# Designs tried in a protein design run: designed miniproteins, single chains, continued (4). Part 38

Each design is a single chain, and the fold is of that chain. pLDDT is the mean over its residues in the fold that is shown.

## One batch from the design tools (miniprotein)

Design m13382
Fold by ESMFold2-Fast:
Formats: structure tokens, sequence, C-alpha cells
Structure m13382 (fold): chain A 83 residues (1-83)
């Protein structure tokens, strides 16, 4: 349900040209994939959210993407590599 809601919000933001709405929807999708352990998809959406957040000057959203998704995934990948 969270994933379906984020996908629908993304579609609406794309149709309306709402760059902030797109960035938020990408962030929500990245969170969903992160929670599911699907790190490749989580990184893909997180990178899209981060790029767009930086483009529109949303430093708070950019920080959330980095701290809540990208850094945690990076730490997990390092742990898996050195196990």
Amino acid sequence: SKKEKAEEELKKAEEEGDERGKALAYYELAKVYYEEGKYEEAIEYAEKALKLALKIGDKELAKKVIEEILIPIGIEEIKRAVE
C-alpha cells in the first residue's frame, strides 16, 4: 500500500511537472525498497530523489535521503563485504 501510494504520487507529480512532488515520491519509494531489503532499487530511487532535491534547493530532503537511506545501505554493503 505504501509503495502503491508513492507510485501514484510520482505519476501525478510527473503529469503536473511538480519537481518537489517527484523528489518526495522518489524518497518514499527509496524508503519502501530499503525496508524490503531491495538495496539496488532503493539506491536507484534515492539517487533520483537526491539529484532532484539538490536541483530544487531542498537541502533538508537531500540530507534525509543521504542519512536515512544511502549511508545505511553503504554501511550494510561494507558489513556484507568484510563478514
Scores: mean pLDDT 86

Design m13383
Fold by ESMFold2-Fast:
Structure m13383 (fold): chain A 62 residues (1-62)
Amino acid sequence: GEAEKIVKESEEILKELVELGAISEELAEDAIRKVRELAASDLEQAKRVLEELKKALEEVKK
C-alpha cells in the first residue's frame, strides 16, 4: 500500500545518505524506524518526512 511505498523510498534515500557520508548508519536506522511508525499512525506526516529526505538528498548530491 501507500505506507509501504513511503517506507521503501525512505529506506533507499537513507541508504544513499549513508553511502555519501552525510549521516551515520545508526542515525539512518533510527530514522527508518520513525518513518515506519509514522506510516502506520500518521500517513500525512510520513509523506512530509519523505519530502524532506528527498530534498536533503538533492542538496547532498550537489
Scores: mean pLDDT 84

Design m13384
Fold by ESMFold2-Fast:
Structure m13384 (fold): chain A 92 residues (1-92)
Amino acid sequence: SELLAAEEEVIERVRAEIAGKTEQSVVFEGLRRALEEMLARHRQGLIDEIARIMGISRAQARAILDELAALLSDPDVSAEKFAAFIARVEAL
């Protein structure tokens, strides 16, 4: 699906950027913008697609997206908090 393709590209691109870049701020800002737009349009669809792509439960996917939405809505979000979020997603 279009959500599957878009989500896969975003996740894989972010992983590649983290591996290839030393500046966390660049990766952080790119991820925020892409995922914020997707969350605003298709939150429920994203939950289902992430659960399928990552092989996790819908409850886990929803919790992850809820946390991401909270981080994206916080103008004072720290890179440390976002890094912790990424580490948790990578550990799934």
Scores: mean pLDDT 66

Design m13385
Fold by ESMFold2-Fast:
Structure m13385 (fold): chain A 57 residues (1-57)
Amino acid sequence: SAMREQILEALRQGAIAAALVPAAEVSRELADKVREAIERGDLETAVDLALEAIEQL
């Protein structure tokens, strides 16, 4: 999806707020999982979690 690609590109450029902000609006636990995924370089998991968060908002 266009949104998936936009978030993934933002994360590749270091704009981690693109995934962390939506996750934090859902829960601190989800935000922690997104941060952990980013820290280990798993940007695909970070995007997937961010998209699930956006769907809940």
Scores: mean pLDDT 85

Design m13386
Fold by ESMFold2-Fast:
Structure m13386 (fold): chain A 60 residues (1-60)
Amino acid sequence: SLKEKAEEAVKKGEEAFREGDYQGAIKHYGEAITLYSQLGNKDEVDRVAGKLAEAKRKLL
């Protein structure tokens, strides 16, 4: 399902972030945002967007 794909994308983003792969984290969090947007899950979009912003800050 789209929900399972979104949850998997978040997990991959979190794993990449823990490994210091911030570009990988950005990619996976971005995929999760797209999927949650298609599902209409605004709260999850906002939550994952926060994680994406944190990963982007690590590259500054």
Scores: mean pLDDT 88

Design m13387
Fold by ESMFold2-Fast:
Structure m13387 (fold): chain A 67 residues (1-67)
Amino acid sequence: SLEEEIEKYKEELEKDPNNVIALKKLAVALAQLKKYEEAIEYLERALAIEPDDEVSKLLLEEVKKKL
């Protein structure tokens, strides 16, 4: 389930707070649950770590359109 995936990625981030892949996957799962504000927080965190990550930039733009 999406809820199980969210918990898994949160556990990964507890172990490695700079895991950009886990941040992006968590943001996508949150967006699927329509938790757009939370998804934005994780995507902004991903971009703080990797400012040139085009996938994070694109996901952030798409999620912001939903607000």
Scores: mean pLDDT 87

Design m13388
Fold by ESMFold2-Fast:
Structure m13388 (fold): chain A 91 residues (1-91)
Amino acid sequence: SEEQRIKEAEELLRQAKEVADNTKKKSDEYIKEANELRQKAEELRKEGVDPELADEYFKKADETYRKMDKEVAEGIKKIVELRNRAEELLK
């Protein structure tokens, strides 16, 4: 029925919003972690005490930014899939 298709579409859009909200939260957490790691790396580099340790923190920051990029990409893909399914139901 049309009513059932509308309800299914609304549920898919609600799920898409939930994925978007969760993806943003996780992305923000990774950005914060990466920024803290980068700040630590810059402080260590400025002190000049252990250049290898500074490089390790820069590497950890870069790896954390890459995790953020992957999380965002996966989230966008899921949102698009859910929204496309909702649009098909509303045709």
Scores: mean pLDDT 89

Design m13389
Fold by ESMFold2-Fast:
Formats: C-alpha cells, structure tokens, sequence
Structure m13389 (fold): chain A 118 residues (1-118)
C-alpha cells in the first residue's frame, strides 16, 4: 500500500541518517584518541553522538508508527541498526587500543541509550 511504502521509505531515511551520525561520531572520537585527548573530552563527544542517535531513532519510530507500521517490525529494524552501529564503534575502540576502562564506559553509555529506544 502507499502507507506501507511510505513507512519503509521513512525507516530507510532514518537508517541513512543514523549511519551518517555514527560515521561522523566514530571519526570525531578516533581523531580525539589519536590526539591524546582526555577521557572527559572523549566521553563528552560519545554522549553528544548518542543523544543524536537517540533523537533520530525516536523520531523515525514515531513517524513509522504514525504510518501504521507494527511496533515489532520497527523495533526489529532499529535493533539491527543499533547492533551494527555498536559493532562499528567497538571495532574502532579496539583498533585505537583504548584502555579497557574507557571501552567499558563507552559501551555502558551505548547500552543505556539503546535501552531508551528499544
């Protein structure tokens, strides 16, 4: 139906915007790590990136729901996008050889954000 096509197109647009925000955030965090930035500065950029991801995911969910897409389908799509994004962030942190304590803090912030969306 036109409504189903519109809902699918909206989720696809949300996915593209999330991918862009994730890529930008990872690039900024990688640059800060490479420059020897403080843990506080790195975590500040992580928090900013996660707030942007949360806002986009909530907006995309609300718009897809308004178009009649089932909550289970939206949740599954967002879960997949967030799992892929988390894997990219984790891989970057591993490649940058950050301290385990910093990695744990970043992943905990991610999990808190994901729980608010899912």
Amino acid sequence: SPAEAAAVARLAATAERLDAVVAEGIARIRELIARGASEEEILSVVEETLKRIKALAKEGRAEALALGMPEEVIRAALRGLLEAAKARLEAMLDEANVPESLKEKVLAMWDEMAAEIL
Scores: mean pLDDT 88

Design m13390
Fold by ESMFold2-Fast:
Structure m13390 (fold): chain A 84 residues (1-84)
Amino acid sequence: SKEKLEKLKKELEELTKEQIEIGVEAGLTGIKLGVAKLLLEKGDKEAEKEVEELKEKLEELNKKLEELDKRLKELKKEIKELEK
């Protein structure tokens, strides 16, 4: 059980790091999307394609974050059960 606990803790650390990295990328994508939307409102038609591409990227990143959050919650529960 100690070896199993160690493996789960390692997976938790790896997925936590991935969640942070994707979270940062999502945040930066959101900022870029905000800038592109502002340019589009000012009449820059070239920004329209960038807005669409950034929206799609942000949706994909948010889906990955939701999947990671679910797995992290499962891992945290399993770790707590094994710490008895």
Scores: mean pLDDT 87

Design m13391
Fold by ESMFold2-Fast:
Structure m13391 (fold): chain A 66 residues (1-66)
Amino acid sequence: MEEARRFVRLAAAGLGKELSDQEIDELARTLETNPEEGARKLQEKLGVTASVEDLIRAFEAAREAF
């Protein structure tokens, strides 16, 4: 959970977007339980044009870095 929260927070910060703690928790929880659905919600919330597959790969790569 905390790792997923960190990824969501970093993605928002990198795009200059502000998310509430509630939004971060919801997105992090969805990413852990259903990565594809979580990635789609990230696209909607952050206005990211990256594909769902690219977002999932980014999280996997981030796990190696952290």
Scores: mean pLDDT 75

Design m13392
Fold by ESMFold2-Fast:
Structure m13392 (fold): chain A 67 residues (1-67)
Amino acid sequence: MEKYEEALKLLEEAFEAIDAGDVEKALELVDRAAELAEEADIPPSEKRKLAIRITAAKIRAIGVEID
């Protein structure tokens, strides 16, 4: 499940970028994680959980830019 593992790693890096206030980098990492998550050969339940986490990260990144 290499694409799934890479998506999780990118999501972690996205949260680090959000915490650093780097919204542009965070959004790029979130978008790449979403692409890998869609390509990942994982159960639908795990895809839904990952999609929720990706969406949460994107909302948080946008929130930092607005504030």
Scores: mean pLDDT 78

Design m13393
Fold by ESMFold2-Fast:
Structure m13393 (fold): chain A 60 residues (1-60)
Amino acid sequence: SYTLKVTFDSAAAAEAAAATVRKNYPDVEVTVSGNTVTLVSDGSVTTAIGAALDAIGAGL
């Protein structure tokens, strides 16, 4: 599995990012803790990278 962490400037940005990933990558495990979104993807680095990029874009 692949685990990526993305930290944002605010909890609201982290929540927006998490919502976007949950919508676009339903098989990715998404956990929010304060300003940090943790993404876990099994078996695909491409899916993990895609989810992280979507999270970054949504949180900006």
Scores: mean pLDDT 78

Design m13394
Fold by ESMFold2-Fast:
Structure m13394 (fold): chain A 95 residues (1-95)
Amino acid sequence: MEEARRLLEGIIEVFKKAIEAAKNGDRKTALRYAIAGLILTVALDYVAPELREESEKIRELILKGIDALENGDYETAIKYFEEARKVAEEALARL
């Protein structure tokens, strides 16, 4: 559980930074943090299989957010990253 908690806290923090970068129009920084979130989510699935549904949902939201960033749709990207952060926060609260 300690490893899952640290990964979820990391996911939450990288999405806060991705959202802030996207709000500032910094696509490169937002993309960098989104990719970091994807890596942490893959690690979460490995160490906490009981959170697989949450990990899969976060991963799908990250990929949709990245696609929106690449298309210049920062508002849509921010919404997906905020949803991914909320899923991670809800999972953390249940630990």
Scores: mean pLDDT 87

Design m13395
Fold by ESMFold2-Fast:
Structure m13395 (fold): chain A 70 residues (1-70)
Amino acid sequence: SSEVKKLLEELKEAEKKFEEENKKLHEEYLEKISKAKTHEEILRLIGELLRRLGDLLQEVLDLRAKIKKA
């Protein structure tokens, strides 16, 4: 169906966006972690990275769920 095709195109775009943002986040947090002065700051930054990655992954998972129900 045309609706499933549209959702598959949206999924491909979301997966590309996830890959690009994942790379950017790793670069951003690697730099921040390298400049961190305490173990507490490092742990906080790791937690922030994981939370932001989780949010991005959820967008992809939501689209996959919509396709599975279509």
Scores: mean pLDDT 84

Design m13396
Fold by ESMFold2-Fast:
Structure m13396 (fold): chain A 60 residues (1-60)
Amino acid sequence: MEEELLEEAEKRIRDLLAQGKSFGEAIHEVRKWLVEQGVPEDEAVRIAWKAAERVMEELA
């Protein structure tokens, strides 16, 4: 379940960046989406940040 959320978060970050949003905005939107999925805030922040880190590593 967490792995599926992480993959979806990565995809959403890439989509938001393609829309012209910054990494900060993309992380904020993904965190909000995870909370809406029932993920606790602390865990949502961790997953969103990990997804962003993986996307940043791919782009670097």
Scores: mean pLDDT 80

Design m13397
Fold by ESMFold2-Fast:
Parts: C-alpha cells; structure tokens; sequence
Structure m13397 (fold): chain A 87 residues (1-87)
C-alpha cells in the first residue's frame, strides 16, 4: 500500500468518524470531534467537510465566533456546500 493510498483511507475513515460523532455531539464531548476534524485537516488541509464539522462542533460548544470562522473557510473551499450554507 502506497503512502498516498494510506493517506486517502485515513482521511475517509476520520471524516466518517467525525460526521457520525457530530450526530451525538454535546458540549462535553465536542473536543473529541474537533480533534478528529483537525486530524483530517493535517492530512488534507482543503477538506471542506472537516471545516464544517469544526464549525458545528464549536457551535455546540457555544463558541459562535470560531464556528463562523470555520463556516466561512468551508465556503471558501466549496462555495456550493449546502451544509456550510445551513450554518
């Protein structure tokens, strides 16, 4: 398995974990979801899904300023992203 293929698999798995985690997110566990999204961004810095997860996790934590910053970053990467538009 190549480094590129391993990276793609790791991004996909962590994206799925972050999205699923977001469904059960609370202010107390939001930091774990943030960590997963940050790991995705380390592997794929332009991942719009990871920025959307960060925006929603920070919104759940009550950090509205950070939530808006990450929402705007997601829209910068993917202007037609429906999830980012709903935030």
Amino acid sequence: MSEELLKEIEVAVKEIAAIVGLRYATPENADEIIKLAEEVLKLDPDNATAYIVLARAYEIKGDTEKAEEYRQKALEIDPNNEEAKKL
Scores: mean pLDDT 77

Design m13398
Fold by ESMFold2-Fast:
Parts: structure tokens; sequence; C-alpha cells
Structure m13398 (fold): chain A 67 residues (1-67)
């Protein structure tokens, strides 16, 4: 999850430089949610972690369509 969050942040920065601002925004949001999910898992809140991961996956998929 941390590695995935970092990868999405890096890819989002590249998309922003290429002028694909909306795709970049979606990748940044997905990255943030993956990090929140990691913290929820560390806190023992597995239900919140799974929900955050699902939303992050949806945002990444939407960003992929615009990239």
Amino acid sequence: LEAEAERLLEEGEKLARDGKKKAAELYFQASRLYREATRAREAGDLKSAELLEAIAQQLKAEGDKLA
C-alpha cells in the first residue's frame, strides 16, 4: 500500500507535467487514500482500510481512463 501510494504520486506528477491535470488529481487522491488505508490497518480498523482501498482503486481506474 505504501509502495502503491508512492508510485501513484510519482505517476501523477508526470501526468501533471504532461498537462493531464484531471488524471493527475485522481492519482494524487488515490495515493492519499492508500496511505490512509495503511494507517487504518495499522490501527486495526480493517473495515475502514478496505473501504479506503476500494475508493482508491476506483479513483485510479478513472485516472487511467484520462491518462
Scores: mean pLDDT 82

Design m13399
Fold by ESMFold2-Fast:
Structure m13399 (fold): chain A 88 residues (1-88)
Amino acid sequence: SAEEYFKKGVEYLLEGKYEEAIEYFKKAIEESTDNELKAKAYLLLGQAYLYLGKYEEAKEAFEKAKEVADEKSEEYKDALEAIEKLEE
């Protein structure tokens, strides 16, 4: 399921396996119809890209998180903060 792919991505991220984390977050996004899960997956996808020094891909992921997140959510706020920090 999308939730299982997301969980696997989180496990790889915590292990420092950023390329594998990216693969599973992308799978979670592709399989999910839940915008909250997609927003969380895009945020962590962006974070994994940052750990790899891929700043353009990270910004795109954070912008997608902002696009799919509810404007009143923590995910929306976190995406905005991440984008702003990348523009400094």
Scores: mean pLDDT 88

Design m13400
Fold by ESMFold2-Fast:
Structure m13400 (fold): chain A 64 residues (1-64)
Amino acid sequence: MKEVFLVIHEDLLLGAEKGLELQKEHPDAVIIVATPEQRERALKLAEELAKKLGGKLHVVELES
């Protein structure tokens, strides 16, 4: 079962750095990085991917 992580931060580089850390801990995970403005669409995409993969969705809100 694959984990799906949605990482949200206004700075995509900081979001990507957190995503890389999560990918090292969970090599088979899907990592999605989004800005707060993209939250609604990114969350919907992450939920759909979690369902397709039979995995669990984790939302990580970094300091905005």
Scores: mean pLDDT 81

Design m13401
Fold by ESMFold2-Fast:
Structure m13401 (fold): chain A 70 residues (1-70)
Amino acid sequence: KAEELLKKGLEAFKAGKYDEAIKYFEEAARVGSPIISGIAYNNIAKALAKQGRYEEAQEYMDQSVKALMA
């Protein structure tokens, strides 16, 4: 389930649909393991950066690091 959500998020990201990508990555983080959550937060940060939302992107990058180091 979580891996499918990451895949859908990445497809939306490649299509430039950053809000849609963020929704899929948030769902993946909610249902996935800590490693999946870390990957999802990293991808949310990238999508937010593409939208110029750099402060929010930094917050999600910090969450990604914490999840991957747990």
Scores: mean pLDDT 84

Design m13402
Fold by ESMFold2-Fast:
Structure m13402 (fold): chain A 57 residues (1-57)
Amino acid sequence: ASPEEIAKAVEAALELYAKSPSEIPDLEKIREELEKKGFSKEAIEAALKVVEEMVEN
């Protein structure tokens, strides 16, 4: 994936995380929503890693 695509996927994933009513974000749900938006697997995996790193803080 391009750096631009990865950045957009990260932005979309963080927006989904922020809108989550759950204390712990459902990473699988975020993955599904990114797939629906047409992001590549590489961009989705990069975005999910960023969300995980934010949660582990």
Scores: mean pLDDT 75

Design m13403
Fold by ESMFold2-Fast:
Structure m13403 (fold): chain A 67 residues (1-67)
Amino acid sequence: MITEEIVELARKLGRAMREGDAETARELAEKLGRQLGLSEEEIERLANAAATDPEEAQRLAVRALLR
């Protein structure tokens, strides 16, 4: 189910960001953004933030979940 996939993707993304795995974090952020129904532009911003700025990535993901 999409809700369970979103939770699992967010958990894996958080782990990748904590471990400094920028490539995996970017890929997981793109998948999460697609599941949340974000635009291509929003997905790219989330993916870039996941690779370079974990705090901003978390803020963007939380805002998307509240929409």
Scores: mean pLDDT 78

Design m13404
Fold by ESMFold2-Fast:
Structure m13404 (fold): chain A 100 residues (1-100)
Amino acid sequence: MLSPKEQVLKEMEKFIEELLEILKGVPEEAREEAKKRLEEALKQLKNDKSLSPKEIVSKFGSVVGEIFEELNKRGLLSGEQTAQIIDLISKTYSKLKEIV
């Protein structure tokens, strides 16, 4: 069985994959920028052995929030995509709460 930290990181990897599927209609440059930022954040969180599972969730959530705000400010998200992202964030956060 995976540790709580490994379970949190695994759920974050799934979140990135599902988010990128929602973003398929977004311009490639913006989609690749979002992917790079999320993957870099996840890499930094994986490498920081001092972080608790709760701290990992909080820090990753901040990066996700920043990306979502930037995409919305740029007018790159449809109403349907915005609703799908909010639903994905809610579902992922609920799963992460059960682990931490």
Scores: mean pLDDT 85

Design m13405
Fold by ESMFold2-Fast:
Structure m13405 (fold): chain A 77 residues (1-77)
Amino acid sequence: MDEEEFEAEVDLALVEIYRGIANIDFEKGRYDEAIEAYKKAIKMLEELKTRYPQYKERVDKMIKELKENIKKAEEAK
C-alpha cells in the first residue's frame, strides 16, 4: 500500500466510524444527530471520490446507502 492508497483507506475507515455513530444515534431515537453524522460521511465520500476516482464505484454505493439511511431517519422523526 502506497501513501495515497493508505490515505484513501484511512478516510474510508473514518466514514465507517461516522456511519456506526449515526446508526447508534438512530437506534437511540436521536434522528437529527444521526442525519448530521450521515451527511458528514457523505461529504467525506464525495471529496474522496474527487481525489481518488479509482474508488468511485465503492464510494457511489456507500453514498447511496447513507442517503437511504437519512431518508429513514427523516421518516422516523
Scores: mean pLDDT 83

Design m13406
Fold by ESMFold2-Fast:
Parts: structure tokens; C-alpha cells; sequence
Structure m13406 (fold): chain A 61 residues (1-61)
């Protein structure tokens, strides 16, 4: 199950992909701001998948 922090981090990344202000997206779903650490971990994982593929993403997990 996704924690509220993980959900907020995923929402921020989805907002960037859609070109929407992340704060507006979080407000629409009534979600509190994710911790900076949770957001950073999620960004690194997604970036690794884009650039290096699944093997690199697993190394960061």
C-alpha cells in the first residue's frame, strides 16, 4: 500500500509530466506535501529507469 508521502511524491512527478503546478495537483486531491527525502528518492528511481533502465533503478532501491 502506498503511504501518503509516496502518493504525494508520485503526484508531484505526474504533475511535472502533465505540465501542471504540483501544488495545485496536491490541493485538488487534498494531499499534504511529501517529505523532501521521499520526493528525492522517487525522482532518482524514475530518472534511473529513464536513463539506465530497470537494473539501475533496482540498484537505487
Amino acid sequence: HMTPEEFAAAAIIQAELLGIDPQKLLDWFGVEEASPEAVERMREKIQAMRDGGLADARALA
Scores: mean pLDDT 61

Design m13407
Fold by ESMFold2-Fast:
Structure m13407 (fold): chain A 112 residues (1-112)
Amino acid sequence: MVAIDFDELVEILRKFLERLAGARSLAERREVVREFLEELARLVAGLSDAELAAILAEAAAAGTPLARILALGALAQRDGADAVVEAMDEAEIEALRRDAEAVVRGAELGRA
C-alpha cells in the first residue's frame, strides 16, 4: 500500500497546471516544474524503498500517468529538483502536463 496523501497530490497537481498555464516562456515553465518537483519530492520522501519500487515497476509495466509523476518525484528526491528540470525540454514538460491533467481528471470523475 502506498502511504501518500492522494488528495494532497491532486491539489499539488491542480496548482501546477494553473501555474503552467500562466507561463509564457520555457524559462518560466521550467521554474513552475522546479517548484512542482520540490513538492513531489517532499510527498515521495514518505514512501519506503519497497513502495517506490512497486510504483516504478507498475510504471514500467503499465505506463500510468500517476506512476510517471511519482517516478519524477523520486528522481527529484535523489538528484534534486534543479537537476531534473535542467534535463527537461519543452516536449517533456508538455508530457508531464498531460500526465498531471489525466490524474486530476481521473480524481474528479471518481468523485462525480
Scores: mean pLDDT 78

Design m13408
Fold by ESMFold2-Fast:
Structure m13408 (fold): chain A 71 residues (1-71)
Amino acid sequence: SRLEELKEQVEAKVREMGKKAGLSEEEIEEIVKAAVEYLEELYKLDPNMPDEVAILAALAYAELLIDLKLK
């Protein structure tokens, strides 16, 4: 489905971001889960949200969570 494809894209990008930030596998998977859950919540609030906007929002959320782990 479209949503499953978007989830896979977000997961791949978030794993890359976490790896570049030097996070552990466990920390990366926590952030992946949070970003995917955020993506799902966005589509519950606005089912017609453009895919690009939803992906960018999920990635921005992941970036915030990565920053919090580095403190």
Scores: mean pLDDT 86

Design m13409
Fold by ESMFold2-Fast:
Structure m13409 (fold): chain A 71 residues (1-71)
Amino acid sequence: SEEVPKLIEQLSDPDPKVRLEAAKKLLEIAKENPELAKPAIPVLEDLVLNDPSPEVRDAAIEALEVLYESQ
């Protein structure tokens, strides 16, 4: 569970590759235990709306779809 706060920080990294990998890791955590990844929802929602990278936005959408289905 300590991994999730670190991944949330990485979602704000200046490198889009770091943000993409963090979003993908959060997607995998959300698939296994969505409760652990739910704190990432506000930052993932911000990425969907505002991230300049289409790949980062797509990864954030995939993670949010899993998280929303678990509510």
Scores: mean pLDDT 86

Design m13410
Fold by ESMFold2-Fast:
Structure m13410 (fold): chain A 100 residues (1-100)
Amino acid sequence: MERALELAKRALEEAKEALKALAEGDIEKAKELLERAKELAREALKLAPEGSPVAEAARILEEGAEAALELIKQGRYDTAASVLGISVAAASFYLRRAEE
């Protein structure tokens, strides 16, 4: 596995756990997981070739995690979960293509 792909997959798993934490009402855990997902996605994006499926997945996860964190800050937990869920689905699609 390339390092960028590994980091993007780790970011995706942290984002999935954050989505689960939001569903369970554990807002502090969700915030910690989203900060980790954002950091991992940023590192993956730095290492991934421009326009690659890994770069697209990393960008989606970084932007989705940042948007979810801002929505949580506003108390908009259901909207945060919805936005994060869309980002997780889209990133999963791109990472699947990267493993071909």
Scores: mean pLDDT 87

Design m13411
Fold by ESMFold2-Fast:
Structure m13411 (fold): chain A 62 residues (1-62)
Amino acid sequence: TKVTIRIVGNGGAITSDAEIIPPGTVITLENVYIDEDGNIRGIDVATGKRVLIGKSSVEILE
């Protein structure tokens, strides 16, 4: 299932390449799941990169 989210707050979202995703960025994720720490993980459909987002650093749009 695909989910579109907005990153909120500073430093709460990173890619598998350790690149910080800035606040205000809107990302569509595939293969979304919540990990054992409560963080959101998925694959950015635009880049194919895995992303990790802190549970307090996300706003779900659709």
Scores: mean pLDDT 80

Design m13412
Fold by ESMFold2-Fast:
Structure m13412 (fold): chain A 75 residues (1-75)
Amino acid sequence: SALAEAERLFAESVAAAEAGDWARALRLAAEALRLLAEAAEEVVAAEGLSVSPEDLAAAARAQAERFEAAARELE
């Protein structure tokens, strides 16, 4: 599922950060956030969040774009 893949990518992002590869960590986190946006309805329902799935997905995508931009600047 998209959520399971997002969890895997977040774990890889943490490992990259621990290794000091911040550009890779940010790219992996951005990929995870885009997958989280796809799973937003499941996340909102499972956690009982007061935000709409659409708002959560939009916020996750916006953060992914910021992480992607930051990764490019770290070259």
Scores: mean pLDDT 84

Design m13413
Fold by ESMFold2-Fast:
Structure m13413 (fold): chain A 115 residues (1-115)
Amino acid sequence: SMRDKAIEIVREFFEKAKEVVEQSTDPAEVLEQLRKIAFEAFKKLIEELPVSDETFELLTALGYAASKLAQVYRENPEKALEAIEKIEEVMIEGLRQGLPADEFIKKIDEIVKEM
């Protein structure tokens, strides 16, 4: 299904984000790689999902998640892996439920506030 494809792309993004955070000790390199991984995920969503409000909501939510993850990494790098895991769970469960971007954003903000 298109939802399964979206979940696959989102999971791949967070898995690559974990690898980058775990493997690099250079903050500038981590932030640049997170940007590239986010752009790759965005491109895949645009190429593989239909043009729809649901796809636009997902693109908005993923962009927000990537931005907030970069913020956590900059401010509290020791919390970055925890933030990745919690934000991934929110994104995957929200996709399964068909949540709009504003609900994803609210849940992501609640996670980041605790970092």
Scores: mean pLDDT 87

Design m13414
Fold by ESMFold2-Fast:
Structure m13414 (fold): chain A 65 residues (1-65)
Amino acid sequence: SKEELEKELRELLLKLGLSEEEAERLIQMVHDGRGSEVGAELILRHGASEEEMKKISELIKKLQS
């Protein structure tokens, strides 16, 4: 379900060191079709690794489907 995918994405964002407010903002951007901007922000501002971004990108694609 989308709710389960959102929960998985939120948990991954929190593990990267984002606050609950930052995670919720980025999840809303995904729902707005701005998943590419979310990916760029995670790499540039939060230092997400290639492995972390593979998992996050899959969740973003599923949430935007």
Scores: mean pLDDT 84

Design m13415
Fold by ESMFold2-Fast:
Structure m13415 (fold): chain A 67 residues (1-67)
Amino acid sequence: MKKIGLVVAPTLELGEKAAPILKEKFGVDEVIVLATTDIEEAHKLALELQEKEGAEVILVNAEELLK
């Protein structure tokens, strides 16, 4: 099953910093950075990706991951 890491960050730069950590810790095949502070939009996108692609989506907040 394809694993997609969806990173939510207030800026694209912060999300890009989190991307390599997602690959290392969660073993994701693909990383998508969403530059938003709206966690509900991120959840909607995660569900859509799971339904359309049959992928496992790991949703991460970049600020929480980079602590």
Scores: mean pLDDT 78

Design m13416
Fold by ESMFold2-Fast:
Structure m13416 (fold): chain A 56 residues (1-56)
Amino acid sequence: MSDEEIAEKGRELGRLIAEGRLDEARELAQKLVADPDPGAQVLGGAALAEVDELER
């Protein structure tokens, strides 16, 4: 995954979270964590932590 694709996925995750679409944000973040790209894995992990915090 390219740095630009990671940035675009980060913006999409931010939009989903801001809209309260936490299930969709979690699904996208899980797909990123499963990606072999370390940058995508870091983004996915951070997004999962944010979604979990918001659901508490």
Scores: mean pLDDT 81

Design m13417
Fold by ESMFold2-Fast:
Structure m13417 (fold): chain A 50 residues (1-50)
Amino acid sequence: SLRSSHLRGLIRQLEKSLELARKENVPQEEIDWLQKQIEELRKQYEKELS
């Protein structure tokens, strides 16, 4: 579905941002926040597939 494709793209984009954040030694709070956002989007993606 269009929504599933959108969520997949957004997850991929945030995963890239997380990798860059880790390489650039950004604060741990920001890294933790990005990981939580990715986890929530993955849960939404799974619901869209159910």
Scores: mean pLDDT 82

Design m13418
Fold by ESMFold2-Fast:
Structure m13418 (fold): chain A 56 residues (1-56)
Amino acid sequence: DRAERARRVARELGVSEQTVLGVLTLHEDRGWSQDETAEALGISRGTVSRILRTAR
């Protein structure tokens, strides 16, 4: 369950659940790059990378 994964990652990283869901949706579902995802969500590329790494 994507929502369950997002909630867990958000808790571990201190980031909002909505932000984590956005990263997972744009990168995994739509194939957007980490840079494109970061720009769309208004966060750093490092944050996107950390979210993706933690979500695995």
Scores: mean pLDDT 82

